# Designed miniproteins, single chains, continued (4): the designs that were tried, part 97

Each design is a single chain, and the fold is of that chain. pLDDT is the mean over its residues in the fold that is shown.

## One batch from the design tools (miniprotein)

Design m15365
Fold by ESMFold2-Fast:
Structure m15365 (fold): chain A 91 residues (1-91)
Amino acid sequence: QAERDQQLLQEALELAKKMAESDESERKKYAEKLTEVMIQGSSAVAVGGAIYLYQLDEKLAPYAIEITRRVAEARPEARPLMEATARVIER
């Protein structure tokens, strides 16, 4: 359990970093992969990925918020935590 969560979190952080370093077209591809990883992982992976993306570049806040919405839609049980995470990112 813990090993899988650590691996998924590492994958999420690497995808977030690639989004920050990418142009708009590549960014969309990495955003899709990041969303899938966050849906597959625990709530810690989802929160960690979204916050890390925002911390890498404030301009990515709209992407982080959109990803939290998509995770909440795919995992309704995670919605309250995803909404709380989006509020931390929103100013």
Scores: mean pLDDT 81

Design m15366
Fold by ESMFold2-Fast:
Structure m15366 (fold): chain A 74 residues (1-74)
Amino acid sequence: SKEEVIKRLEALAQRALEAGTEASLRGDYEKAAQLVSLALQAKELKKRLENGEISSAEAEKKLRELEAQLKELE
């Protein structure tokens, strides 16, 4: 559902920001920048979904891609 995708995008953005903060505290600024970028992409995708600019199916596909990228960086 649209509401489930929105909730998952919020959770992804939060996880990416937390991981980015941890990377920054360890001095890994390159990884921190990549994680912040993922969080911003998740927030933009949520905004586009809420505004009706993207379908729930397209948003879910992009969400899965972002989740895979986050897993690779963790």
Scores: mean pLDDT 87

Design m15367
Fold by ESMFold2-Fast:
Structure m15367 (fold): chain A 63 residues (1-63)
Amino acid sequence: SALEEARRLGQEAAQAGAKRMSELTGLPAEGSGEAVSEETARVRGVVGDIVWEGDVPVADLSA
């Protein structure tokens, strides 16, 4: 769906932003990505087959 596609594109943009932030701050992208992922997940972000809300996986689309 369009909503699902928008969430995926938002997640990809957030990952790109985290990488840029790690380049500017010298922090590992994983740590930066964690904070960015949390904010993205607040809008029900999807990572692979897992639907996230904050740091909590709430659904598994592969199941």
Scores: mean pLDDT 56

Design m15368
Fold by ESMFold2-Fast:
Structure m15368 (fold): chain A 89 residues (1-89)
Amino acid sequence: SEVDKYLDEVEKQMQDIANQTIADINAATDPAQVEEIKNQGIDDIDRLTNLGKTVLDADKRKKLDELRKKLIEQLNKTTQEQINKIKNS
C-alpha cells in the first residue's frame, strides 16, 4: 500500500541517518565532538520520527518508536566505544 511504502521510506531514512552518524562518530578524534555528533544524529532521527507519525496509524507509529529506540541505543553504544578508544590511544 501507499502507507506501507511511506513507512518503509521513513524507516530507511532513519537508518541512513543512524549509519551516517555512526560513521561520523567513528571518524571523530575528540570526545566533545563525538557527543555533539551523537546529539545531532538523535535530533535528526527525532525530527523524522515525529514527522512520520503525523501521517501514520497507531500500529505504524509504534514501529517508528521501536526503531527510534533501537537506533538511539546503537548511537549511545557507538559513542561510548569511540570515547573509550580515544581515551586509550
Scores: mean pLDDT 90

Design m15369
Fold by ESMFold2-Fast:
Structure m15369 (fold): chain A 100 residues (1-100)
Amino acid sequence: SMARALLEEMRAQGYSLEEQARALVMREIADEAARRGPEVRARVVELLEELLKEGASAEEIRRRARETFGLEVPPPPRSEEELLARLERLRALAAERAAA
């Protein structure tokens, strides 16, 4: 329900489903990179920032992260339900790490 509230707020602010999907993919890539250490995460974040400046799509960002760092995340979500499920998973993983 908290993830739903976040998505509803983003929609109220004018963010499209495609923009929300791109933000999710970038967060999933950064989260996966963090598991390899802070230096790897920093380099991955630099790539994500460059791709955003270039106006890259969620799928282009996903492809570049895979090709450059070997980081694999699922394809961009095609529905609000898939987006909600993946956001809840990220939140659960973040809470688990904070408790460790």
Scores: mean pLDDT 79

Design m15370
Fold by ESMFold2-Fast:
Structure m15370 (fold): chain A 92 residues (1-92)
Amino acid sequence: EKEKRLELTEEIIKLEYALIVYKKLGVDEDIIKDIENKLKELLENHKPTEEEIEEAREKVLKELLEATSNPEKYKEEHEEILEEAVKRVREK
């Protein structure tokens, strides 16, 4: 169950990250609402601890950088968006 809790925490952080990016890109309102609803349901059933948030942050950052064609060029942007996403998770 420890692994499952970390996976859920990673998903929560990724959804907050997606909301920040998609709202900036002007993605369709229905897609935004679907992500917000999924995030709400996850947070109602799973309250991440600070330790889980910190461990999940490291894994999500690594995944984002590995998925990027020019990680050095976009590292700072990814880190800034991830920091905002993590802040939102902590405030809930």
Scores: mean pLDDT 80

Design m15371
Fold by ESMFold2-Fast:
Structure m15371 (fold): chain A 75 residues (1-75)
Amino acid sequence: SMMREEGEEQLRRAREALRGLKEAYEEGKISKEELEKGVENLLGQLKQLKEKYPELSEEIEELEKEIKEFLEEFA
């Protein structure tokens, strides 16, 4: 369905955003504080996405887990 395709696109963009944040941090383009703020914003977006597209909950939770593990690595 078109709604599911929109959810899948939003999830794909979220994955790309995480990758971009990691790369920017590794390249020294953003601070740890900016990285943490970007990731917290992304987690908020994923929570909303999971509520809107519960059929994508497993895929979204996998990304949330990746984000949490990444944050713990830099805490």
Scores: mean pLDDT 82

Design m15372
Fold by ESMFold2-Fast:
Structure m15372 (fold): chain A 66 residues (1-66)
Amino acid sequence: IKLSKEAQEIKEEYYKKITEALKAGDYDKANQLAQELYQELSKLVSKDDAAQVATQVLSKAMKEAE
């Protein structure tokens, strides 16, 4: 997936926030943050790319939180 510098910075910021929410056991917040990431990225990239990136970030954060 091709991401601009702005999209990469947004991805990294949300990855950190989602990971912290999951480590705290706040699954509702983690899901909300993943939806926000999708919305922010869909302004900069295609909806398909935004959905794929948001899904990858959530999956990676879930593995990191274990």
Scores: mean pLDDT 81

Design m15373
Fold by ESMFold2-Fast:
Structure m15373 (fold): chain A 87 residues (1-87)
Amino acid sequence: MDPFVERLLEAAKAGDKEKALQILEERIRDSGLEDDPRVPGLKQELEQAIDDYLNGKISEEEFRKRVLRIDTEIGILALERGVKEVT
């Protein structure tokens, strides 16, 4: 079970977008990506996924898939930064 995906799903089920964004911001900060220009896009993707889920446009499974894609993108960005800083 992915703790990040499950924490975001619980926040979405509660309709708590602020909590969901805080969880995403914590993940971004822990990855050293707080100043990355793609961060606003990741926040927009999460907000859209929550809205689609709460409006019944996507299933819980599809919400998990969208959040997992966001987590994967964060991981790729963190690796790109780490590789550039390794001498």
Scores: mean pLDDT 80

Design m15374
Fold by ESMFold2-Fast:
Structure m15374 (fold): chain A 90 residues (1-90)
Amino acid sequence: EEIEALVKALTDPDPAKRQAAGDALVERLEKASEEEQLRGVNLLISAAFNTTDPEAQRVLLEALDRIGKLPNPLVAALAEMASAITKLAL
């Protein structure tokens, strides 16, 4: 799936691929349904807790923070809460 592929690419060992994936994911989710945006948030949280690479964790949290700025108030609130909780747990 495209959103899943973009989230996976955020953990790529190539920094340029991680940057491109982050930008593409945010752009994709800006145009997505609420259901797809919420799926993106859940995938980012899962990826952050499943990685031990600090750089990958940072990139995943940056993506959550950027999704927290989207105009859908439910998605934004959930992404902001997820980012805050993940930062406290990691």
Scores: mean pLDDT 78

Design m15375
Fold by ESMFold2-Fast:
Structure m15375 (fold): chain A 68 residues (1-68)
Amino acid sequence: SRADDLVAMADTLVAKAEEYEKQGNLPKAAELYRKAADVYETAADISGDPALRERAQELRKRAEELEK
């Protein structure tokens, strides 16, 4: 489904964000975590899955912490 495709895209963005975070590129990691959060939120709106919304909130908090 479209929601499943969005989840796969968001998962890929999280993996890339984690790689940049490991490399110490915190601004790029934060950017990708925010993008992943936005995609998970869109998937949550389509699917009605509360776990996806919860994951989006977690990723936004992580991005915020990296921007400090």
Scores: mean pLDDT 88

Design m15376
Fold by ESMFold2-Fast:
Structure m15376 (fold): chain A 93 residues (1-93)
Amino acid sequence: ATPEELEAGLRGFEEGYAEAKALPPDPRSIEEVAAELEKKLKKIKEEHPDDPLLLAYEEGYALGRLYALFERKGDEESVAELERMLELTRAKL
């Protein structure tokens, strides 16, 4: 990924996480939320195939929302995996 794509993804993550934390707890399962986010990402990729920055941002946003949900449900392994991905992404900037 380019530096611009990595920065877009990090911004998406921060905004998705912040939004999820500001809202009431989502009563849905992790699988239900993940399926919804994956469907939205597929649509974005199909409608904007030549916009890698938009895709990077939206992928980050989805991960930020999932990270907040993993924290709330006590999924420490998924939280740690996403934190490692963020560290690697920041190290490339």
Scores: mean pLDDT 80

Design m15377
Fold by ESMFold2-Fast:
Structure m15377 (fold): chain A 85 residues (1-85)
Amino acid sequence: SREEGLRLFDEGSKAFNAGDYETAVKKFDEAARLYRDDPEMTAFALILRSEALEKLGKLEEAKKYLELARKELQKVIDEEGSLNS
């Protein structure tokens, strides 16, 4: 649900700000899965997950999720470009 996704973002952000990057990764992963049909929200969650992974020193995994976020944002750009009606 939207409420659950917003809760996951809030919990993930609080964990990140507290230095609990492992919990932040988990919460942002759950948010990305919940928003799978919303490319903008999915991209946002994947970007935040990537930042938390970078803090954990998991640079290659962080890069992977950042690339997935860019693909989700490209879907939005492509969809908006198709709204010429």
Scores: mean pLDDT 82

Design m15378
Fold by ESMFold2-Fast:
Structure m15378 (fold): chain A 112 residues (1-112)
Amino acid sequence: MTEEEFWKKLLEYLRSNPKYQRLAEKLSEDPNKSKLGPAIVFVKTAGSLDILTPEEVQDFIDLVRALLKVAGYKKELSEEELRKAVPKFIDMLIDKGLTLKEVAEKLVKEFE
């Protein structure tokens, strides 16, 4: 699966579920121009999700859940487990410069 194919599957998954409509809209733009970009940098600088609004925290939890689902992860994770995965997700994107597909694949391995 290419990065473009993974991105399309992710957006399709989010758009198919009414709960993720807001997140789908934020991600429908170029990843480099995503409305999540400033929030990612902010969390990385602060070292904590506590700097974000509850809505922004939920957007990241929902994104990690969707990434795991699209990557083929079969287990159900709690909101608490997903919340703990968000800092790792941000570190993989920023520090390692990984794509969303590469991050999703690494997160699946972390939870196996």
Scores: mean pLDDT 71

Design m15379
Fold by ESMFold2-Fast:
Structure m15379 (fold): chain A 82 residues (1-82)
Amino acid sequence: APPLPFKTRPLSAEEAAAIRAVDPDSTLRAGDPVLEWTTPEELLRIAELHRQAKEEADKLTGPEGARAYAVRAILEAALSIS
């Protein structure tokens, strides 16, 4: 496989707990790989945006609901490396 252009770090237990407090539906756990450059503040911001996008997707149908769902999927990808 081609080399990855970025490095990852393990998510701390404190960061995982803070993320779950913001977004209780988050699948992120302590030890999960996240981008090394990502700060705890940035992870919390992404978790909040994911929660908001999920709530908007639940409220909307049609094109607006599809857009909110797509944003949620992108934010989930940004929180972890699959």
Scores: mean pLDDT 69

Design m15380
Fold by ESMFold2-Fast:
Structure m15380 (fold): chain A 72 residues (1-72)
Amino acid sequence: MSAEELKELAREQLEKWAEEGLISKEAAEELTKKLEEAIEELSKIEDEEERLALDKKVLEELKPLIEANLKV
């Protein structure tokens, strides 16, 4: 899967969550930007071990944003 394909999947998923009322449109847009940045960084790393480490970091960074937006 290419970086572009991953970005498209992330946008679709976040848009769906916004449509379902799980997060606001603003939150979906912010999370999409964070995911796109992480995916771009991952696409530059050819080492799978480093890619797994970044995947964990992205999840860690997204959790507080999701929690904050669910509270409003």
Scores: mean pLDDT 68

Design m15381
Fold by ESMFold2-Fast:
Structure m15381 (fold): chain A 58 residues (1-58)
Amino acid sequence: SRQKLSVEEAAERFYEGFKDLPLSDAQIRALAERLAAEYGWSEEEKAALTERLLALMR
C-alpha cells in the first residue's frame, strides 16, 4: 500500500536513523516533504510529520 506506516511511526523510525546527523530545521522540513510525497500523505499529515520530527530532533 502507499501508506505502510502511520505519521507517528514514520517519525519515530526516521528520527532513529537521523538523530545523530546535524540536520537543520530546513533539512528536516525537506525530509518530511520527501517522505510525504513517497507515501502519498496529505498536507495535514505532512505538517504533523514535520512538527513531530522537529520536536524529536530538538
Scores: mean pLDDT 73

Design m15382
Fold by ESMFold2-Fast:
Structure m15382 (fold): chain A 74 residues (1-74)
Amino acid sequence: SQLEQIEKNGKELLELVREEAKKEGLSDEEIDEYIKSGRLEDLPLKAKKAVLRWVAEHRGLPEEVLQAALEELE
């Protein structure tokens, strides 16, 4: 169902954020604070890019739009 897909996608996104941020040296506590506060802009650049690529894949963004957004993050 649509609800099951939304819940699955939400879990996948949160796990992606956690995995990528940990690779950049953030603790679980720091990641939880960023998610809770909505301050995703404070995440490491690689984690932000991973989130953007995930969103683009699941929302069907054209490759050129994804590339422009990735360049704007730098």
Scores: mean pLDDT 71

Design m15383
Fold by ESMFold2-Fast:
Structure m15383 (fold): chain A 98 residues (1-98)
Amino acid sequence: MKELFEKAMKETDAEKMYELLLEAGVDEALALLIKQVLIYGSKEAAQQLARAAYALLNGDAESALKLFKEALDLEGFSEKEKKAAMLLMETLIAEQLS
């Protein structure tokens, strides 16, 4: 799993990053969000979202939420887009705790 995230962090091709994140066990909707941020936003924000996904997969919901919020602040998201993205992360955390 760690090697897949390290490969994803170095990818310049959004589709390859998406495939590596799915292989690592990242939720499809979250992996798709990371892909879209890499294409239309910043590589830094996409990498931070991937770190949040890695923290979530390791059961560190607190770090995942913090890293996710930091990533959204790096990108030019509207308030509606930030709210939708936060609802996704909160849903994934709730599913993991259930």
Scores: mean pLDDT 79

Design m15384
Fold by ESMFold2-Fast:
Structure m15384 (fold): chain A 68 residues (1-68)
Amino acid sequence: SKAGAEALRNGIKAAEAGHATAGAAGAWDMRQAGEISEELARKAIEAGYAGDAAATAKYLREALEQVG
């Protein structure tokens, strides 16, 4: 969805700015909505809560490719 793609773009921007946990929160919401695969959501969430902003952004970009 457009809203889902926009949420992922916002999460990527947050992670790229060093806010890994904020990026991971977006992945959690997208997982609950069924918009992205559980595997990618899990990887983004784990990276975000570990404070790995680069990995969080990477997995959110992969999720965005799946959405559109």
Scores: mean pLDDT 76

Design m15385
Fold by ESMFold2-Fast:
Structure m15385 (fold): chain A 61 residues (1-61)
Amino acid sequence: SLEEIAKKISEKTGLSVAEARGAAVLVKEGFSREEVVQLLVSQGVSREKAEKAVELAEELL
């Protein structure tokens, strides 16, 4: 489920479950990797963590 994916991303990256869920939703909706990374960075997430979150979302979805 999307919630289980969000929890796994949160655990592996240190993002909040809400931030991880947001990343997973945008990836599922077809936003590009760079678009999702840029959005997370604009919200205060480091680029390294944002890229890892998107990578995990792509792998788990």
Scores: mean pLDDT 84

Design m15386
Fold by ESMFold2-Fast:
Structure m15386 (fold): chain A 85 residues (1-85)
Amino acid sequence: SLDQLRAEIQKLLEQGLIDADQAAELLELIDTDPQLAQMVFGYIQAKLKKYGPAKAKAITDEAIELGRMAREIRRWEAERRAKEE
C-alpha cells in the first residue's frame, strides 16, 4: 500500500540510508504518480539488497532520476495520444 511505502521511506531516512531531500522527492512522487513511486522504490530495494547500504544514497539518486525520465516519457506518450483524439 502507499502508506507502507511512506513508512519504508521514513525508515530509510531514520536509518541514514537516504537524506531528507531524497525522502521528500520520493514522498512527492507518491502524491503525483503513485504507480511510478512503487516501481522506483522497488528498484531501490532490489539494488540495496544486491549492493548493500554503503551505496544507498547513490542508488536512490539514480532511482529518482530514472523515475523523472519515466515521467517525461509518460507525459510525451499522453500528449501523443491526446493529439490522435
Scores: mean pLDDT 84

Design m15387
Fold by ESMFold2-Fast:
Parts: structure tokens; C-alpha cells; sequence
Structure m15387 (fold): chain A 77 residues (1-77)
């Protein structure tokens, strides 16, 4: 399946989890890591790279994000 088809599903999964009162941060980080991997391994349109960077900043700004997961996220790209 082409990366440009799979990538939006990971981004949607992260957005849906962030709408919950208590997000599953391990699931969010797992989906984010997979999205980063797809971007690195495939030549994807710039819009997906921009969406991923915006989402990374949103996750880093979340006060409830555990410190260990925040450190892992900061090391991605």
C-alpha cells in the first residue's frame, strides 16, 4: 500500500487520541514514530511533512505528555 495512503490513517489516529480526556500517549508515540518512518523511507508530498511537523509541535506542547515520551519525540527528525 502506498505511503501516501497509509500515512493519513496514522495522523488521524493521533488526532482522535488527542481528543480523549486521557490520551493513550504510548499509542500516540507509536503512531507518530510510524508516520516519521513512512516519511523517511518514502518520497511523500510536502503537505504530509508539514502536517507531521505541526503535529510534533502540538504533541510537545501537551502538558500531560510523559517526560520519557517527550524526550523520544524530540529525537525524531
Amino acid sequence: VPAEIVLPFHLIAIEEELRLPQPNWNAVLSDFQEAVRLVKENDVPAKFVQQLEALKQQLLAAPDLPDDLRNQLERLE
Scores: mean pLDDT 78

Design m15388
Fold by ESMFold2-Fast:
Structure m15388 (fold): chain A 62 residues (1-62)
Amino acid sequence: MVEEITKELKEKFPEVPEDDLRSAAKLAAAGASVEEITDALVASGVPEEVARKVAELAAKLA
């Protein structure tokens, strides 16, 4: 599940570091909210607009 989510995120958001996408996938698989995933990505340096889109897709795939 995490690897499949990470792969889909990497295809949609190639500009975001894979480690950040994997973190989003792990959080989504653990049942984290879109808000929690967005906040974690922003803390890692991902722009808020991109972080929100990544979080929404990760949550949808989990």
Scores: mean pLDDT 84

Design m15389
Fold by ESMFold2-Fast:
Structure m15389 (fold): chain A 87 residues (1-87)
Amino acid sequence: SLAERREAALLEARGTVLLMLGYVLKTDPSATVEELRKVVERLREQVREMEAFLARTTDPEVAAELQAEIERMREYIRELEEYIEEL
């Protein structure tokens, strides 16, 4: 539905802001491993919220978009974890 699509868009916007925060911290030479790990935990929470929405949505277009965003966010979490381990 249109309401579900708007709710999904807001949830995706929140995810984008969180990804941008991760990017900013990664480019900040004063950023600590602890700060980066906190961003990873927030990204994992975001994925859980998106998975919960995916489980309840009846809109196949919303489901497909959420699934794609979940997979993209999981890949970014892996990349950020690898970056932290190399520090």
Scores: mean pLDDT 83

Design m15390
Fold by ESMFold2-Fast:
Structure m15390 (fold): chain A 77 residues (1-77)
Amino acid sequence: DIAAKAQQVLAKVDKLIQDLILGKITVEQAEEEMTKFLEEKGLTDLRPEAFEAIRDTTSEARDRLVAALDAVVKKKS
């Protein structure tokens, strides 16, 4: 279910952002975890949007990732 995978990606990004804010991980560690997670889900094409959301930690960057995930879900109908 592509919609379930999209929700899992958003949850992973949100967790990594929280861990970064709390100083639990570095940006490099967050990007490595995100890359591995996207590979496991078959969504590596979303890496640029996911990395921007992690690096920028803004709602605007997260909204771009949400839009990209929504486009993938719609493409799969």
Scores: mean pLDDT 80

Design m15391
Fold by ESMFold2-Fast:
Structure m15391 (fold): chain A 75 residues (1-75)
Amino acid sequence: SYRDLAMALLRLDFDKATTTLKEILDDLTDNSKGGPLNFVLTSLGGEEQRLLLQKVLEQVNAPPDLRTALLIISK
Protein backbone atom coordinates (compact mmCIF):
# COMPACT_ATOMS: atom_id res chain seq x y z
CA SER A 1 0.00 0.00 0.00
CA TYR A 2 2.84 2.47 0.75
CA ARG A 3 4.41 1.56 -2.59
CA ASP A 4 1.01 2.01 -4.25
CA LEU A 5 0.74 5.50 -2.72
CA ALA A 6 4.22 6.42 -3.99
CA MET A 7 3.47 5.08 -7.48
CA ALA A 8 0.16 6.98 -7.58
CA LEU A 9 1.92 10.21 -6.53
CA LEU A 10 4.71 9.62 -9.08
CA ARG A 11 2.07 9.14 -11.81
CA LEU A 12 0.11 12.18 -10.51
CA ASP A 13 -2.93 9.89 -10.10
CA PHE A 14 -5.16 11.79 -7.67
CA ASP A 15 -7.90 9.15 -7.40
CA LYS A 16 -5.51 6.24 -6.77
CA ALA A 17 -3.44 8.30 -4.31
CA THR A 18 -6.61 9.34 -2.41
CA THR A 19 -7.90 5.76 -2.16
CA THR A 20 -4.51 4.38 -1.11
CA LEU A 21 -3.87 7.09 1.50
CA LYS A 22 -7.32 6.52 3.02
CA GLU A 23 -6.45 2.82 3.47
CA ILE A 24 -3.11 3.76 5.08
CA LEU A 25 -4.80 6.24 7.45
CA ASP A 26 -7.28 3.57 8.59
CA ASP A 27 -4.30 1.44 9.72
CA LEU A 28 -1.89 4.14 10.92
CA THR A 29 -3.36 4.65 14.42
CA ASP A 30 -3.29 0.91 15.19
CA ASN A 31 0.06 0.14 13.52
CA SER A 32 3.20 2.30 13.45
CA LYS A 33 3.75 2.03 9.69
CA GLY A 34 5.19 5.52 9.29
CA GLY A 35 8.66 4.16 8.56
CA PRO A 36 7.76 2.58 5.19
CA LEU A 37 5.72 5.65 4.22
CA ASN A 38 8.61 7.95 5.19
CA PHE A 39 11.11 5.89 3.14
CA VAL A 40 8.84 5.87 0.07
CA LEU A 41 7.89 9.58 0.17
CA THR A 42 11.46 10.85 0.75
CA SER A 43 12.34 9.16 -2.57
CA LEU A 44 9.76 11.13 -4.62
CA GLY A 45 11.02 14.72 -4.54
CA GLY A 46 9.54 17.33 -6.84
CA GLU A 47 6.89 20.01 -6.42
CA GLU A 48 4.24 18.24 -8.54
CA GLN A 49 4.15 15.21 -6.23
CA ARG A 50 4.13 17.47 -3.16
CA LEU A 51 1.19 19.52 -4.50
CA LEU A 52 -0.75 16.36 -5.34
CA LEU A 53 0.00 14.95 -1.87
CA GLN A 54 -1.33 18.16 -0.30
CA LYS A 55 -4.59 17.89 -2.29
CA VAL A 56 -4.96 14.19 -1.44
CA LEU A 57 -4.39 14.89 2.29
CA GLU A 58 -7.11 17.55 2.19
CA GLN A 59 -9.50 15.27 0.28
CA VAL A 60 -9.22 12.46 2.90
CA ASN A 61 -9.42 14.96 5.80
CA ALA A 62 -6.02 13.91 7.15
CA PRO A 63 -5.16 15.29 10.61
CA PRO A 64 -3.04 18.51 10.50
CA ASP A 65 -0.11 16.80 12.27
CA LEU A 66 -0.01 14.03 9.66
CA ARG A 67 -0.32 16.53 6.80
CA THR A 68 2.65 18.52 8.14
CA ALA A 69 4.76 15.39 8.72
CA LEU A 70 4.10 13.90 5.26
CA LEU A 71 4.76 17.18 3.44
CA ILE A 72 8.09 17.60 5.29
CA ILE A 73 9.01 13.97 4.51
CA SER A 74 8.24 14.41 0.78
CA LYS A 75 10.70 17.35 0.39
Scores: mean pLDDT 63

Design m15392
Fold by ESMFold2-Fast:
Structure m15392 (fold): chain A 70 residues (1-70)
Amino acid sequence: MTKEELIARINASKTLDKVAEVLGVPESLRNELLKSYLLSKIDREELSQEELDAIAEALKQEPDYREPDP
């Protein structure tokens, strides 16, 4: 999965509960805060490929997972 595709999927998701579980982030954080944090880290290339792959797999497990509109 490309970084651009991952960013699009994060933006398309309404919840990030599975991503939060994978990263060890408390559920008490708002999904919007976690989304902003992840997008910032991806944009700045501060995440390893292994971390990006783990986030991508967690996103596929979200109940509202949907591909971005063309």
Scores: mean pLDDT 69

Design m15393
Fold by ESMFold2-Fast:
Structure m15393 (fold): chain A 75 residues (1-75)
Amino acid sequence: MREKALRAVAATLRIIAAWEEVRFGGDKEQAIADLRDVIAELERLSKEVADTDPELAAWYRRQAERAREVLKEIE
């Protein structure tokens, strides 16, 4: 559980960091790349746990959707 929790926290922090990067005049191209990577990672994690932990899988999908919304906002 520790590794799964750390991955979840890391993904959330990366979404926040990418949002801040764009809004405070940082590297927009890097932020877009980071968000795409986070989306792919969250989708992969969701699939990995879908059969064993559907609640955690649903949480990963919600975070991926949040990342997609941020990506649309900054694109």
Scores: mean pLDDT 73

Design m15394
Fold by ESMFold2-Fast:
Structure m15394 (fold): chain A 89 residues (1-89)
Amino acid sequence: SAPGLAALAALTILELLAAAPGPVPREDLVRQASERTGVSEASVERIVDELVAAGLLEERRVGDTVLVSLTPAGRALLARLRAQVAASE
């Protein structure tokens, strides 16, 4: 379902950022999340904007590049989601 794909894309965005050694260029994040989930880049861009608005991601402009990173709230949400999966046995 479309809501399930949005949730998968959001989780994939959080996972990609948590695995990265530092902030990720927005275009690279969108491309990678789209490639892993099959969700369109336009839909992934919208989900990134929603996660930023929710305070789960932060953006910083360096020249012409927008860098994206996890906030403490985003990292805490990812840890909770991972713990819930482990507890669902």
Scores: mean pLDDT 85

Design m15395
Fold by ESMFold2-Fast:
Structure m15395 (fold): chain A 86 residues (1-86)
Amino acid sequence: MRFKVGDDILEVDFEKQKYTLTYADGSTKEGSFRLLSLEEAIDAFRKAQERGVTLGAPSLSAREAATVLKAALDFGYENVDILEIK
């Protein structure tokens, strides 16, 4: 799935547990992740709310949504809306 995060693009593959972040300048950062547990998801949602990070992806499970939010928080994003790209 692809998400717009400010002027950057985050591509997440939940099956392969990989992500690619493409910055507005065209530089890329790749990595791997694991799906968050329910406890970790609750903490990620709380931190996202505290930093003004929101996610518009109603098709995601709570754990998938929290995993995307956690990735954005770990990259240092604040006061940003994360939007699913169709």
Scores: mean pLDDT 84

Design m15396
Fold by ESMFold2-Fast:
Structure m15396 (fold): chain A 85 residues (1-85)
Amino acid sequence: MKIKIRAGFTTDEKAKRFAEEVKKVLEELGLKGKITVSGSQVFVEVEGASEEDAKELTERFKKLAEQVGAVKVEIEVSEEKIEEP
């Protein structure tokens, strides 16, 4: 599974806090992800997750975004096994 997250915050400090928490979750699950912070926005991409890991990550990321005070959260989960040309 591939997971993409875009979270928007009211301040750059909140965005950085969310990014730090996301990094910890990925490390706990043994997953590698790309985390990009751009001003008050955070973008996360995780590849190679199982279906179960993708579900857990989605729920944890929603909770973290709510705790940090995200004003916008978009989460996309897709299957990587079938590439369409």
Scores: mean pLDDT 78

Design m15397
Fold by ESMFold2-Fast:
Structure m15397 (fold): chain A 79 residues (1-79)
Amino acid sequence: SAADEALEAAVLDVLRASAEPLTVREIYARLKEEYPELADLSPAAVLRALGRLYQRGEVEYREGAAGEEPLFALRPELR
């Protein structure tokens, strides 16, 4: 949907601007601040968008030091 595409584009922009891998919570916080126009924004919606981006090979999954929350980053070739 157009809403899914807009969220995915915003997630990629946030990841591109970050030098460090981000958790779902950190991505959500940045999206809430920078993209207040996004409808139906939630941590769950961010996680679903990241799952779709991961399946398309646009983001990478990294284990965090805590080992519980996944970290996400833009694939190096897309930076």
Scores: mean pLDDT 80

Design m15398
Fold by ESMFold2-Fast:
Structure m15398 (fold): chain A 80 residues (1-80)
Amino acid sequence: DPERLLEEYLETFERAVKWAVENYSIEEAKAYALFFKRLLVKELRDYLLSRGYSQEEVDRLVAEFEKRADEIIEKILKEK
């Protein structure tokens, strides 16, 4: 189920951003979050294409991941 895979990637991303905020400065945590987001976007796209998902479905899932990952970054990095 590609929607379950999307949720697992988002859960992994949120845990990583929370860990970064706890262990790094705010600027280092921002840099880490943006780097890891880009890495997961590439990995998710490559994986879905390799499994035979359509370009349209891959683009939709990647866009949803990026949108929700950006929301995670904004929420966590604005929390004290």
Scores: mean pLDDT 85

Design m15399
Fold by ESMFold2-Fast:
Structure m15399 (fold): chain A 100 residues (1-100)
Amino acid sequence: EAKRKEFLDLANETDKIVVEAARTAQEAVRKLLEKDPSKEPEAQKLIDDFKETVKKVAELMRAGAEALKAGDYDTAIELFNQAKELAREALERYKKILEE
């Protein structure tokens, strides 16, 4: 029961972090291009990093959902927590670009 609530909380938090990471990535891309329009390749690299992060988060969330269906709550929580940390790490990378 407690593990199920933890899973729901982690999934909701992960979604919020992904949304914030998307907004932060957009702002970082804008900042790069405003400073130097020739930084289009650097902006593309950031976009590619975000796309790969979203793909990895989706894979972990899917694996977590499958573990949940199997009644393996501990594995589901671990996978959802990994997805959350991956999203959080990406957000921190994009925030650093904005601070530069």
Scores: mean pLDDT 83

